# Designed miniproteins, single chains, continued (4), part 91

Each design is a single chain, and the fold is of that chain. pLDDT is the mean over its residues in the fold that is shown.

## One batch from the design tools (miniprotein)

Design m15353
Fold by ESMFold2-Fast:
Structure m15353 (fold): chain A 94 residues (1-94)
Amino acid sequence: APTVEIPKEVKAEEGKNVTVTFKYSGAKPEDIVWTVEKDGEKDTIEVGGPATKFILDTRVEGDTVTLTIKNAKKGDKVTGELKSSGIRKEATIV
């Protein structure tokens, strides 16, 4: 079955961009949807999609997808969801 794995916590310096790395298997990277939540506001991007308010870019390398988040803040949440299976994993910025 397709899987996605993300670290539970990502350490960031406040106001700096931070990268979050997902590992996936049994799926295509374009099947992954990213959601970033800041202060109760959500922003969503598909892998390879255009930059958004909270998300700068996504990068694919082998079985790994990296998301770059703008202006990281403690308590921000990042969710990766695999569209084909509904598997969802979340990391918290600390």
Scores: mean pLDDT 76

Design m15354
Fold by ESMFold2-Fast:
Structure m15354 (fold): chain A 62 residues (1-62)
Amino acid sequence: MYTVELEYKGVKYKGILDGDKLTVESDKEISDEERKEAEKKILQAIMEKILQELAKLLAELA
């Protein structure tokens, strides 16, 4: 399970990825287009977090 919090275009988002289910919460009312953009940003942030954890492990092993 991964949880990320980010701010995009002045809106704060909280994304929770549990298996194949992504839950997105916002602190403000948003449009469908903004929701789609936020979901992409959250997924990118989760992927970057995974890559950063892998990079840290590689740095410790080197």
Scores: mean pLDDT 78

Design m15355
Fold by ESMFold2-Fast:
Structure m15355 (fold): chain A 107 residues (1-107)
Amino acid sequence: SAAQVAARRAALDAGTQAYRDKLIEETRKLVDEVIKEAKSLGDEEFINEAKEARKILDQAEASTDPAEQVGLAATALSRATKIYEKVKEKKQKRLDELNQRLADLLA
């Protein structure tokens, strides 16, 4: 398939195990941050979505196939990035609401 051809090319382009380890490390940091932020919001949907991204990343780390490892890590990164955007937007909205209530109280 076109996806398998792309995955094989990605494995060649990935270069070394060090590159793949770095991709997994950076994605892990993002996933962990997203889970912490989602928990701070008490948003069960975002927590569950972030945990699903973590599961995909765990599969990437466990994979012995370079193409699968890169593909799964990239998928986890993409999912974590999208959730992080939504979490940041919701966090900002709550901060704006709290700041407005504080301003109203001080008026």
Scores: mean pLDDT 83

Design m15356
Fold by ESMFold2-Fast:
Structure m15356 (fold): chain A 59 residues (1-59)
Amino acid sequence: MEELEKELSKVVSEKTAKEIVEAVKNKDFKKVNEILSKLSDEQRAEIYKILKKNGIELP
């Protein structure tokens, strides 16, 4: 999960990356989707790639 937070922080702020990691750990995918909906299409696409690379599949 530390690697995931580090990769996410390249696309979004460190605070946002940490919030995404916490939501994923808690299986709060509604929160993950809410965070992603506030981002640009390019940022969302990049985050989806990072999550998939780390074995996380969003519903």
Scores: mean pLDDT 78

Design m15357
Fold by ESMFold2-Fast:
Order: C-alpha cells, then sequence, then structure tokens
Structure m15357 (fold): chain A 84 residues (1-84)
C-alpha cells in the first residue's frame, strides 16, 4: 500500500508541476516520501487528498481542464486505497 500511495502522489506531483502549481507539486513530493516512512499512512493519505483537492481548484481556476481530470482521477485512486 505504501508503494501504491507513493506512486499516486508522484504522478499527482508531476501533473501539478506541468500545470505550474509548484507549491502543490513540492507538497505532493514530500508526502510521497512520507508515505514510504510514516507510521501513520492514514494521516499521509488525508493530507494528500487535501493537497490534491487544492490543486484541482487552482487548475480549474486557470481553465486547465486536462489537469483537473487527471488530478481528480488520481485523488479517486488514493481514496479507493484509503477505503480498503
Amino acid sequence: IRDQVSQILRQASQVARDAGLDDVSDQLDQLADQASTSDDIQNVMNQARDVIGRAIVEAGRRGDTDSVRRLFRLGRQLGDLQDQ
């Protein structure tokens, strides 16, 4: 599960970077690193969902529909893992 969470967060970070959301991308990279080492993976996933949600809002404000769709899909994949 940690490897899956880290992979999703790295993909979300890349989408955020491509959208020009550098602060969000940096936060997602840090959360991906934490997913591998944290004893509280649930907290890491909760933080990641919040960051992805903010990225979706910001990409949407810029009219970047492709990034919104990609981030929404990644956030949904993260949520599916959390619900298991």
Scores: mean pLDDT 80

Design m15358
Fold by ESMFold2-Fast:
Structure m15358 (fold): chain A 82 residues (1-82)
Amino acid sequence: MESKEEIEVEADVALAAMAASVAELEASRNELSEESKKLLEELKEAVEKAIEAVEAGDLEEARKYVEKAFELFKKYLEELKK
């Protein structure tokens, strides 16, 4: 079987993890609203679950959590702009 799908999911998980790390660094430099703090924690949890799923070989579950992580990251960035 072609490893393309596996590589794409692993790359997406890595990008989601980097996004969470950037959000955490920004949180350390600025005072966050309670809503932003909640979004950051949910983002970190989604990334953690995606990593766990990849390690377990569950690419479908990993993709689901990657999608959730990117959705949460977009909401976090929008909240920071307010």
Scores: mean pLDDT 79

Design m15360
Fold by ESMFold2-Fast:
Structure m15360 (fold): chain A 101 residues (1-101)
Amino acid sequence: MRTTVRIEGEATDGEVWFRVEAPAGLDAVATRARIEIELLDENDNVVYKESRELDLTGLTVGEALRVALQEAVDLIKKYRPLAKKLGASKIRVRVEVEAEA
């Protein structure tokens, strides 16, 4: 059975939040994962965007979720200086993990 785990995160200068949607099937095996980062202005216009694949293949969804959350946190930290330079008010990160049971 195919399942998809989604992580969304947003960071401003004073706040960081994450939302995780992980349906039944946490023991399913990850087959594909992708991470996307966007820098947004005060009107939610995207001023910078980057995406890449994550090598999470063969991990259970539970293990992949742990690694993906850490990667999302690390990307927010990495892109904070660029966000300040570009005048972005918000950093958005999205991770999608596809898995098969």
Scores: mean pLDDT 82

Design m15361
Fold by ESMFold2-Fast:
Structure m15361 (fold): chain A 84 residues (1-84)
Amino acid sequence: MAEEVRAFVEKVLARIDELIAKSKNPEIKKRLEQVKADIEAAGDRLVELLEKGASPEEVQRALNRLTALVIEAIGLAIEDELKK
């Protein structure tokens, strides 16, 4: 499970790097870089909780945080496309 989370986060971060490289909007680039850093931290937190056998409630909260950040990154990609 922890390894699957790491693999998922790595793929998400690689996709965000592609979005940063493609964006022509400096403000959206900055916001994507910030959400990338937040996703890295949230992914590390979820992995830590899984490896130490934290409660299902703690794991679910960490998963919800990571999911919200991924949705934020998708929203930024859509915003970048709509502002063209």
Scores: mean pLDDT 85

Design m15362
Fold by ESMFold2-Fast:
Structure m15362 (fold): chain A 65 residues (1-65)
Amino acid sequence: MKEEEAKIAVDIGEEYMEEKDYVGAAKAYKTALSLKETPEILRNLAKALEKAGDLEEAAELKAKA
């Protein structure tokens, strides 16, 4: 269940990225990361945060990874 929920959250984040709703994408990827911490989700979250203008948070995630 948790893995399916994480995949749904990633898919939602990907959809927001296509729509250029980077704030929505970041929220969806944060939800996915809370359910399943993977390098792929972490990279997607950092990218969404950078495009949303949250450069400090994106840099912190990159340093943590």
Scores: mean pLDDT 78

Design m15363
Fold by ESMFold2-Fast:
Structure m15363 (fold): chain A 60 residues (1-60)
Amino acid sequence: SLKEEALELIDSLSEEAKKELGKRHNLSPEEAVKKLKESIESITTDVELRAAVAELKKLL
Protein backbone atom coordinates (compact mmCIF):
# COMPACT_ATOMS: atom_id res chain seq x y z
CA SER A 1 0.00 0.00 0.00
CA LEU A 2 1.03 3.65 -0.30
CA LYS A 3 1.18 3.94 3.49
CA GLU A 4 3.55 0.97 3.68
CA GLU A 5 5.72 2.52 0.93
CA ALA A 6 5.84 5.86 2.79
CA LEU A 7 6.75 4.18 6.10
CA GLU A 8 9.50 2.15 4.39
CA LEU A 9 10.88 5.36 2.83
CA ILE A 10 11.00 7.01 6.27
CA ASP A 11 12.93 4.00 7.62
CA SER A 12 15.36 4.26 4.67
CA LEU A 13 16.28 7.89 5.49
CA SER A 14 19.96 8.34 6.38
CA GLU A 15 20.95 8.85 10.02
CA GLU A 16 22.07 12.36 8.98
CA ALA A 17 18.62 13.18 7.56
CA LYS A 18 16.90 11.82 10.70
CA LYS A 19 19.14 13.94 12.96
CA GLU A 20 18.44 17.05 10.85
CA LEU A 21 14.67 16.50 11.16
CA GLY A 22 15.06 16.07 14.93
CA LYS A 23 17.02 19.32 15.26
CA ARG A 24 14.41 21.28 13.27
CA HIS A 25 11.65 20.21 15.67
CA ASN A 26 13.72 20.06 18.89
CA LEU A 27 13.22 16.28 18.98
CA SER A 28 15.55 13.28 18.99
CA PRO A 29 16.03 11.59 15.59
CA GLU A 30 13.89 8.67 16.83
CA GLU A 31 11.10 11.02 17.97
CA ALA A 32 11.17 12.91 14.66
CA VAL A 33 10.85 9.62 12.74
CA LYS A 34 7.99 8.53 15.05
CA LYS A 35 6.14 11.82 14.45
CA LEU A 36 6.57 11.48 10.66
CA LYS A 37 5.16 7.93 10.79
CA GLU A 38 2.20 9.13 12.88
CA SER A 39 1.58 11.89 10.33
CA ILE A 40 1.60 9.37 7.45
CA GLU A 41 -0.74 7.01 9.33
CA SER A 42 -3.19 9.89 9.91
CA ILE A 43 -3.54 10.55 6.15
CA THR A 44 -6.83 9.18 4.81
CA THR A 45 -6.68 10.04 1.07
CA ASP A 46 -4.62 8.45 -1.71
CA VAL A 47 -3.81 11.89 -3.15
CA GLU A 48 -2.15 13.04 0.10
CA LEU A 49 -0.30 9.71 0.44
CA ARG A 50 1.07 9.97 -3.12
CA ALA A 51 2.27 13.51 -2.40
CA ALA A 52 3.93 12.36 0.84
CA VAL A 53 5.69 9.49 -0.96
CA ALA A 54 6.98 11.88 -3.65
CA GLU A 55 8.36 14.29 -1.01
CA LEU A 56 10.02 11.46 0.94
CA LYS A 57 11.69 10.17 -2.24
CA LYS A 58 13.25 13.63 -2.72
CA LEU A 59 14.89 13.31 0.73
CA LEU A 60 16.65 10.06 -0.22
Scores: mean pLDDT 79

Design m15364
Fold by ESMFold2-Fast:
Structure m15364 (fold): chain A 58 residues (1-58)
Amino acid sequence: MLYKALKDYEAKSPLELSIKKGDILELLEQIGERYAVVKSLKTGEIGIVPMEYVEEIE
């Protein structure tokens, strides 16, 4: 399932992923209602992002 970054997010820990507005992300695992493990299709990096920063596109 693909998500798009709605705004820039800067990682606050080594487990989180920094993303830029417009980046396309693959959902790997949802952590509760507010966070997910995603893979950046631009860089191939994997990390945790807050769901409020992304929008489902598929």
Scores: mean pLDDT 84

Design m15365
Fold by ESMFold2-Fast:
Structure m15365 (fold): chain A 71 residues (1-71)
Amino acid sequence: LAARHAAGRAQVEAGLEELRRLFREIAEKHRRGDPEYREELIERYKTLLKLDEEEAERRVETVFIVAEAVA
């Protein structure tokens, strides 16, 4: 059941809406065929998570797949 406390309910709804907006933006950029955006995400994952390029690429692919499904 939904949270009864107004503040808690608003935070959950805001979080879900923010997540959907983020995935939609990712799907839009991917649909535009922006290779620089994809490559930039791979580099960010490599830097932030200390991953190999191949592993970072796998994670970025997963993000795009999820974004496409949600969009």
Scores: mean pLDDT 66

Design m15366
Fold by ESMFold2-Fast:
Structure m15366 (fold): chain A 60 residues (1-60)
Amino acid sequence: ARELAEKLARAADAGDSAGAGALAREVHQTSRELARKAMEAAAEAGDSAGAAAMWEGYRM
């Protein structure tokens, strides 16, 4: 996700809108996996309500 975000920023700076669009889709798809990991981290931190809300968003 981080490296994909960096590639997206680079493509946007270069004016490569088609490449930027493709990378944005990859970042969006990868964000689902990051959301799951963030939910797990929130649960471990004791924010169970926040973790539950993120889980519902991830499932939909």
Scores: mean pLDDT 58

Design m15367
Fold by ESMFold2-Fast:
Structure m15367 (fold): chain A 55 residues (1-55)
Amino acid sequence: MPSREERIEAFVERVMAEYLRLNPDATPEQVERVREEVRRTLTEVAERNPDLVIE
């Protein structure tokens, strides 16, 4: 079963896929900064909502 961290990373990848679709000319530096901010935000949301796991 995927851990909370693995689920967060999966969601980060989903968000980043949409970000890249909307911003196809984004630089690798911009992508990395956005990825870190998204991961941080999702981690905080998951911490506040420990039951965010869907099975």
Scores: mean pLDDT 75

Design m15368
Fold by ESMFold2-Fast:
Structure m15368 (fold): chain A 64 residues (1-64)
Amino acid sequence: GDLFGDGKLDADELRLVTAHIHGREVPGASEEEIEAVVKKADLDGDGKVGPRELAKLVEEQSKQ
């Protein structure tokens, strides 16, 4: 939890999570790859991803 100070994942926090995941599969993931993930999750265009935005992405994957 401390990464969710404002209840949202900032771009830097999301990059950290993505880097950890990619680091296990692809060591040394590029910033461009991390940026692409952030843009896909950023529905508000503010460079931040909230729990509701993540839930919508999950729903889209589960539905249509």
Scores: mean pLDDT 55

Design m15369
Fold by ESMFold2-Fast:
Structure m15369 (fold): chain A 64 residues (1-64)
Amino acid sequence: SELLEKSKKTSELMLEYMRRATELGVPTDEIFQAQWEIHKLALEGASMAELRALIEERLAEWRG
């Protein structure tokens, strides 16, 4: 199903996000909170492009 495929891709995206955020030295509680928010948006119907953009925005904020 489309939902199953999206779930799998979201999990892969989250794994990439966690690795990159950890490399930036972001506190684990902030990483988990943002991960929860992103997962919630995915369940509410956000596209993969929207999720990726949100992740990149969060990572940019933590870099700057």
Scores: mean pLDDT 80

Design m15370
Fold by ESMFold2-Fast:
Structure m15370 (fold): chain A 62 residues (1-62)
Amino acid sequence: GDKRNAEVGRLLDETAVRLMTTEGLSPEEARRRALEEVGKKFGLSPEEAERMAREAGKKGLT
C-alpha cells in the first residue's frame, strides 16, 4: 500500500545518505547498496524496492 511504499522510499534515502556519510560511498553506489539492504529488510528484491520508492515519490506525493 501507499504507506509501505513511502516507508520503503524513506528508508532507501536514509540508508543511502548514511552509507555516503559513514562508508564514503558515491551517491550511485550508496543507492545500490541501500536497495539491497532495504529490499532484504522488507523481503523484496532490489528492483521491487526501487519500484515501490519510485511510486511513493511520483504518485503518492505531488
Scores: mean pLDDT 75

Design m15371
Fold by ESMFold2-Fast:
Structure m15371 (fold): chain A 72 residues (1-72)
Amino acid sequence: MEVPETREEFLAKLRELLAKSKSTLEQIRAGQAVDEADRKFLAATRGFDEDGDGTISAGELLKVLDELEAGK
């Protein structure tokens, strides 16, 4: 199990994952092929889509991190 080295580094990784998720969704909407791993990641992150907009905001990911940090 991987742990973040610092909070800043972890946030940088989250930004990268957000960009990847949005890019994958855009490719699907455009009818382009995407990797199966990207599709699985998108499907997994949809569970955290609070507004049901089909995208994961930085705020929603930070909420998940805050819940993990609080031990919820």
Scores: mean pLDDT 57

Design m15372
Fold by ESMFold2-Fast:
Structure m15372 (fold): chain A 81 residues (1-81)
Amino acid sequence: SAAARLQARLAALRARARAAGLSEREVEVLVLIYQGKNLREIAEELGLSQATVSRHARRLEARGLIERRGTGYLLTPEAAA
């Protein structure tokens, strides 16, 4: 099913992110960005402040895992592969 394929893809993304040395919070933020969530939605889902999510997003951007798109973020092609 499409849902099973999505869950497998998200599990693979989490495993690769952990193997790359990301913290659990960074893994969670990366996965939600992959799913198209903005920073406000991520903050609400994770029970974090928007400032905390923004700090995690800046670190992910510095590592080349996400890139700015207007007021939001997307995974880089390398991180999404």
Scores: mean pLDDT 84

Design m15373
Fold by ESMFold2-Fast:
Structure m15373 (fold): chain A 60 residues (1-60)
Amino acid sequence: DPFIEELAKKYGVEPEVLERALELLKQGNGLGAIQELIDAGMSLGDAAEAVGELARHYGV
């Protein structure tokens, strides 16, 4: 998915991390999605921003 690849490059994480966060977000687990990104080394602010970008792009 080109959007996941570009977002992964922007935040310096592997695409699979964002795909996992998107899976959690589709399940209604927004806090779990943020925690997944923090565990991958993102700050809380960057994790929240990335989750917001995923939600806007995928309509979840």
Scores: mean pLDDT 87

Design m15374
Fold by ESMFold2-Fast:
Structure m15374 (fold): chain A 55 residues (1-55)
Amino acid sequence: GEEAARKAAEGAGKAAASGMPAAASQDLGYWQAHEAGASEELAREAGERGAKAGL
């Protein structure tokens, strides 16, 4: 959902700003979305979107 996507983007953006690789940004986005209450599948998709947005 919207909140999961927002959290994933925030996590990926922060990771990118601190020099973390794309894989770490994706992982951060996944866990942030999961913490926001997203389902496993949704959190994984949000993580992928977040990592891409962080580029």
Scores: mean pLDDT 66

Design m15375
Fold by ESMFold2-Fast:
Structure m15375 (fold): chain A 68 residues (1-68)
Amino acid sequence: SVEEAIELLEEAKRRHASDPRVSSGLDEAIRSLKEGDIETAIANLEKALELAPDDELIREALELLKEA
């Protein structure tokens, strides 16, 4: 669900607090999800995952949003 994705992304954002590139991308994705713009959120999450490819929370949130 979108609510579960937001929770995972808020935790991922806390873990990446020292990396403003990843943290800002996650913040934009969370904002987009709260506004109902899932497509923009997915795009921002794919960019964040590019910067943090080993982050399981970002990957899990992305899969939830793609209904996988």
Scores: mean pLDDT 81

Design m15376
Fold by ESMFold2-Fast:
Structure m15376 (fold): chain A 75 residues (1-75)
Amino acid sequence: SAIAETTQVLIDLVEKGDLETAAKSARVAADHLRDSDPEVAEKLLEAAEYAEKGDGEKALEILRELRREVEERER
């Protein structure tokens, strides 16, 4: 899944401490998904907001839960 792959890239960026790139990438992904999957877009924006605040732990929590939900939905 493209959404699951994108979410994994964002998780990897946050785990590396690259919160700025993670936040920017999450916002781009959210904009792309806004019309097709607004629920996923909203969660990506929430993760971006926490990354922008320097809260990588909270951003990771949201992204990991999003990955789980997307994988479950596509099964």
Scores: mean pLDDT 85

Design m15377
Fold by ESMFold2-Fast:
Structure m15377 (fold): chain A 74 residues (1-74)
Amino acid sequence: MKGVVVGETPEGLIVRLSKNEYVFIPKDKRPEDLRIGDEVEYEYDPNDPDKITLTTKSGKKYTFKKEGNFYKLE
C-alpha cells in the first residue's frame, strides 16, 4: 500500500496512510531524503494489527507500533 508525506513541522514529518490514518516520524529519526509530497510504501503486520512498516524510496524501513491514538516509532 502507498502513503504520502502530507506535512512537516519543526518536530518531524506527518505521513498519511489513509483518510483517517497518520504516522509521525520524529525529526531525529527523519530520513534526509524524505520530503512533503513523497510516497512511501507501508504494510500492516499480519500478526499485530497495531504494527505497521514504512519503506522509503531509498529502501529504508521504519516500524511503528500504535500506542493509544498515535503510531510510535520502534
Scores: mean pLDDT 75

Design m15378
Fold by ESMFold2-Fast:
Structure m15378 (fold): chain A 112 residues (1-112)
Amino acid sequence: MEVLLNLLEGGLIVLGLEEYIEKLKELVTKLLESEDEDLREFVRALLDPNATVEEIRELAERLGLSDEEAGILAMAFGNLRLAQQLGADVSRDRKEVVEEAIRILERLLERS
């Protein structure tokens, strides 16, 4: 888990959004500790630099997320390649994308 949180921190630094690190770490930790295995697997996959678009789509579908929402989360986690493959607009304002990702993650926690 510590390695996955360090990868998230690195991604946010690359995006120039260090101020969101603490909030995203809190949400990610809560999701990884969720009793919902699909939530745990989805968050682990988002933090895995080797995750495939097929893996993310399958997990997102099980959680009721669209490809666009999954792409926003991938972009917020610094995986621009995965975000593009999910059809997300990688030219969007990075702060807006991270704020939207936080809202999606908070909504997912409400399912638990």
Scores: mean pLDDT 75

Design m15379
Fold by ESMFold2-Fast:
Structure m15379 (fold): chain A 66 residues (1-66)
Amino acid sequence: GPDKQEILRLIGEILRLIGEIFDLELEKKKLEKEGTLTKEKKEEIEKKIKELEEEIKRLMEELKKL
């Protein structure tokens, strides 16, 4: 039914966003190890992660309504 396809689409989007968070965390860890992580770059990465977490939360609420 339509709900099954919509559920799979939402799960796929959530997984994609989780992957983006992992990429940002890896970038942060790499810069930290290299001693090149500036305060500004750290704040930029953390802001992007927060925005992605809020998007995941929104998609999970949509998933709960199905």
Scores: mean pLDDT 87

Design m15380
Fold by ESMFold2-Fast:
Structure m15380 (fold): chain A 50 residues (1-50)
Amino acid sequence: MKPGQPPDRLPSSEELEELRKQGLTTPEDVRKLFKDAYPDSTRLAVDRLF
């Protein structure tokens, strides 16, 4: 049984910008938060943000 599912898509650039405003200013910070939900897509999205 899986009580929760991660989003079916990687975060948009707008969503990543909002996370950056919340103090997630380094790629490593963002990856730590999202690594369990979508590790590979998070890596790509973070590269585009930073």
Scores: mean pLDDT 56

Design m15381
Fold by ESMFold2-Fast:
Structure m15381 (fold): chain A 61 residues (1-61)
Amino acid sequence: MERYQALFRERLDELAAQGLLKVTTDAEGRTLYHAASDEQRAAFEEAVLRAHEEALRESGE
């Protein structure tokens, strides 16, 4: 379970590096992922879904 979460966050970080989403940290140190802009909301949702599927596949479920 934790391996999936680690892989998912790694995928999201890669997507953020590509400019597909924005990463912020809240006051409690939690990493938040969100769309870079309202105009890119659909692209953000697709990128997150793709990262989720990739993490599941690589973690062995």
Scores: mean pLDDT 72

Design m15382
Fold by ESMFold2-Fast:
Structure m15382 (fold): chain A 63 residues (1-63)
Amino acid sequence: MKEKKLEEAKKILVLMAKGRGLSEEQIKELVDTFNKAYKENNGDVGAAMKATGAKLKELIASQ
């Protein structure tokens, strides 16, 4: 059930990105960033969300 927290965080990111008008490719890039940060931070969802949030902010700011 630890994977449920990971999936929930990803769902929130995807919904947020879609709400900001990001493309499916950009959304996949965000999910990839999340997975990379999650792995690099020993499964810390908070750290992964922070790293992905920075990427999301960059993408929406460039619109």
Scores: mean pLDDT 76

Design m15383
Fold by ESMFold2-Fast:
Structure m15383 (fold): chain A 61 residues (1-61)
Amino acid sequence: SMEEKKEIYEKEEKILEEFSENPNLSDEEIEKLADELGLDEEEKKRLLAEIKERRELRAKK
């Protein structure tokens, strides 16, 4: 549902905010945060892909 998708989006945003505050977070730490928030495997994969892109953009600056 749209409401469930909003909840997932808010959880993903929370982790992305944590990464923005601490860019040195490892993939293992991000996975732990995602597990604590109840994200599933597909959601974790999408989140890690987003984090990887953000790391690459940061490294190029």
Scores: mean pLDDT 78

Design m15384
Fold by ESMFold2-Fast:
Structure m15384 (fold): chain A 57 residues (1-57)
Amino acid sequence: SMMERLREAERRGERGWELAKRNATALAERNASHPESRETLNEIALKNGQPPAPEPP
């Protein structure tokens, strides 16, 4: 049903987001010199309704 597909997409999106955040953070940590890494983290933060992500350590 349509409701089942919506719930599945939402759960998949949530899990995908958590994995994407983890991967983006790890990638930014390894490529901290690249401005694209910071841009990616900021985009993820905006998507979550959060302030811009801080620089990785």
Scores: mean pLDDT 59

Design m15385
Fold by ESMFold2-Fast:
Structure m15385 (fold): chain A 98 residues (1-98)
Amino acid sequence: SEDEKKFREYVKKAIEALQKALQALDESPEEGRKYAREALDYIGKALRYAKTPEQQKLLEEARNYVSEALAYLSSGQNRDKAKEYLKKAIELLKKVLE
């Protein structure tokens, strides 16, 4: 359906943004944060088209991991923990597409 296509496209865009965040983080925390924030926007858009409680739960969990990663990046405390959380978000988003 149209809603299903938009759902899948926004989830895919969120995954792409998170992958870009991971690639950028070693050279630029600023770029990493930018891409992570873009991923949050795409997750929010995907939530508008989520049809099942399972889809909504996975998207909300992914959003929480991205938000926690952004907190770590903003505090400067633990870049490796931020990367771990972004990777967890990617895995949850991939499960949404299954």
Scores: mean pLDDT 89

Design m15386
Fold by ESMFold2-Fast:
Structure m15386 (fold): chain A 72 residues (1-72)
Amino acid sequence: SSMEEARRYMEEGERYLSEGRYEEAVEKFKKALELDPNNEETIERLRLAAELEEDPEGKELLEKVLREHEEK
């Protein structure tokens, strides 16, 4: 199911986050949010990863994802 796949992406993102691979963590959390767009836990993890990345593109990506999925 899409929820199981979203959970898997969250787990992969958390692993990348723990490894200090913030860009990859952002991509995994973004995929999880694509499958479950209003999941608060996924949104929080995406914010954390984007903040730690300190990459303007990662922060812009987070803003875009949140804008597209906050109001559906």
Scores: mean pLDDT 74

Design m15387
Fold by ESMFold2-Fast:
Structure m15387 (fold): chain A 69 residues (1-69)
Amino acid sequence: MELREEALKALEEARKNLEKGDYQGAVTNYARAIGLLRKALEENPDDEEVRKLYQEAARLATEAIEKLP
C-alpha cells in the first residue's frame, strides 16, 4: 500500500479517536501518520501534498498531546 494512503488511513483513525475522547489513541495514530509521511518525504522531498499532510499531522498530534493528562 502507498505510504500516503496508509498515512491518510492513520489520520482518519486518529480523527475517530478524537471524536470519542481517546486522546492517547489519537496521538498513537497521528504518530503513525507522521512516520509514514516522513518516509514519503525522504523518497520525494519536493512533494508539496505530502509536506502539507506532514505539517497537518504534526499540528494535530500537538493538539491531541495538549489534551492528555
Scores: mean pLDDT 81

Design m15388
Fold by ESMFold2-Fast:
Structure m15388 (fold): chain A 60 residues (1-60)
Amino acid sequence: SPEEVVRERARRLIEQLKKITDPEKKKSLAEQIKAFVERFAKDYPELREEILKEIDELLS
């Protein structure tokens, strides 16, 4: 489904985010992932919230 495609792409970006140790680069990629889900997951609010929560946990 389109939702599953968006989920898989977001998951791959989050895995990349987990490998970054530099705080500034990590924040930059996190903002890019947020922009991605705002654009492509607007019809999937539960998926959007799931990804945003995971990003917040990785930035804390």
Scores: mean pLDDT 85

Design m15389
Fold by ESMFold2-Fast:
Structure m15389 (fold): chain A 80 residues (1-80)
Amino acid sequence: SELERLRERVYELGAEADKLDKQAIENKDKQGLMEAIRVAAIVTGILILILSGAPLDTVRRHLERAEEELARAKKILEDS
């Protein structure tokens, strides 16, 4: 179902945020760590939307923006 696919994407996004968090800690990158925490907070918000029964289109739009924020966070970590 579309909901199952969106849920899988949210879990993948969360896993990527966890990887960034660990990388930032290992590299002593304070800015990268702050960005990783920010992405993790966004993931939590999307999970709340799913649990509250928000429309799938709303969940998808938030997820797409969260994926853009993840890409930005990765770039910040690369530039550190």
Scores: mean pLDDT 81

Design m15390
Fold by ESMFold2-Fast:
Structure m15390 (fold): chain A 88 residues (1-88)
Amino acid sequence: SEREERLQEEIDDALIAMEVGLLKAANPDRPLTVEELKEIAKRIAESRPDLLETDEGIERFAQRLADYAGTDAVEEIKEALREAKEKL
């Protein structure tokens, strides 16, 4: 249902926001690097492999992570998520 989809989106967003927030708190005066974003992507892939089952899921997750991090590096994040999935 639409309500269930929205609740799942909120849970996913909370997970991304938490991971990004932790690294930003450690580095408040600079944007996150692509390497730090790849580390977040790997951690998310390990905790929520279900979100990476489809290309659409990977793209959605990469876009959200990029948005929370304040970066346009969506393609690099997508590559990191695909690599992390293959290593699971």
Scores: mean pLDDT 73

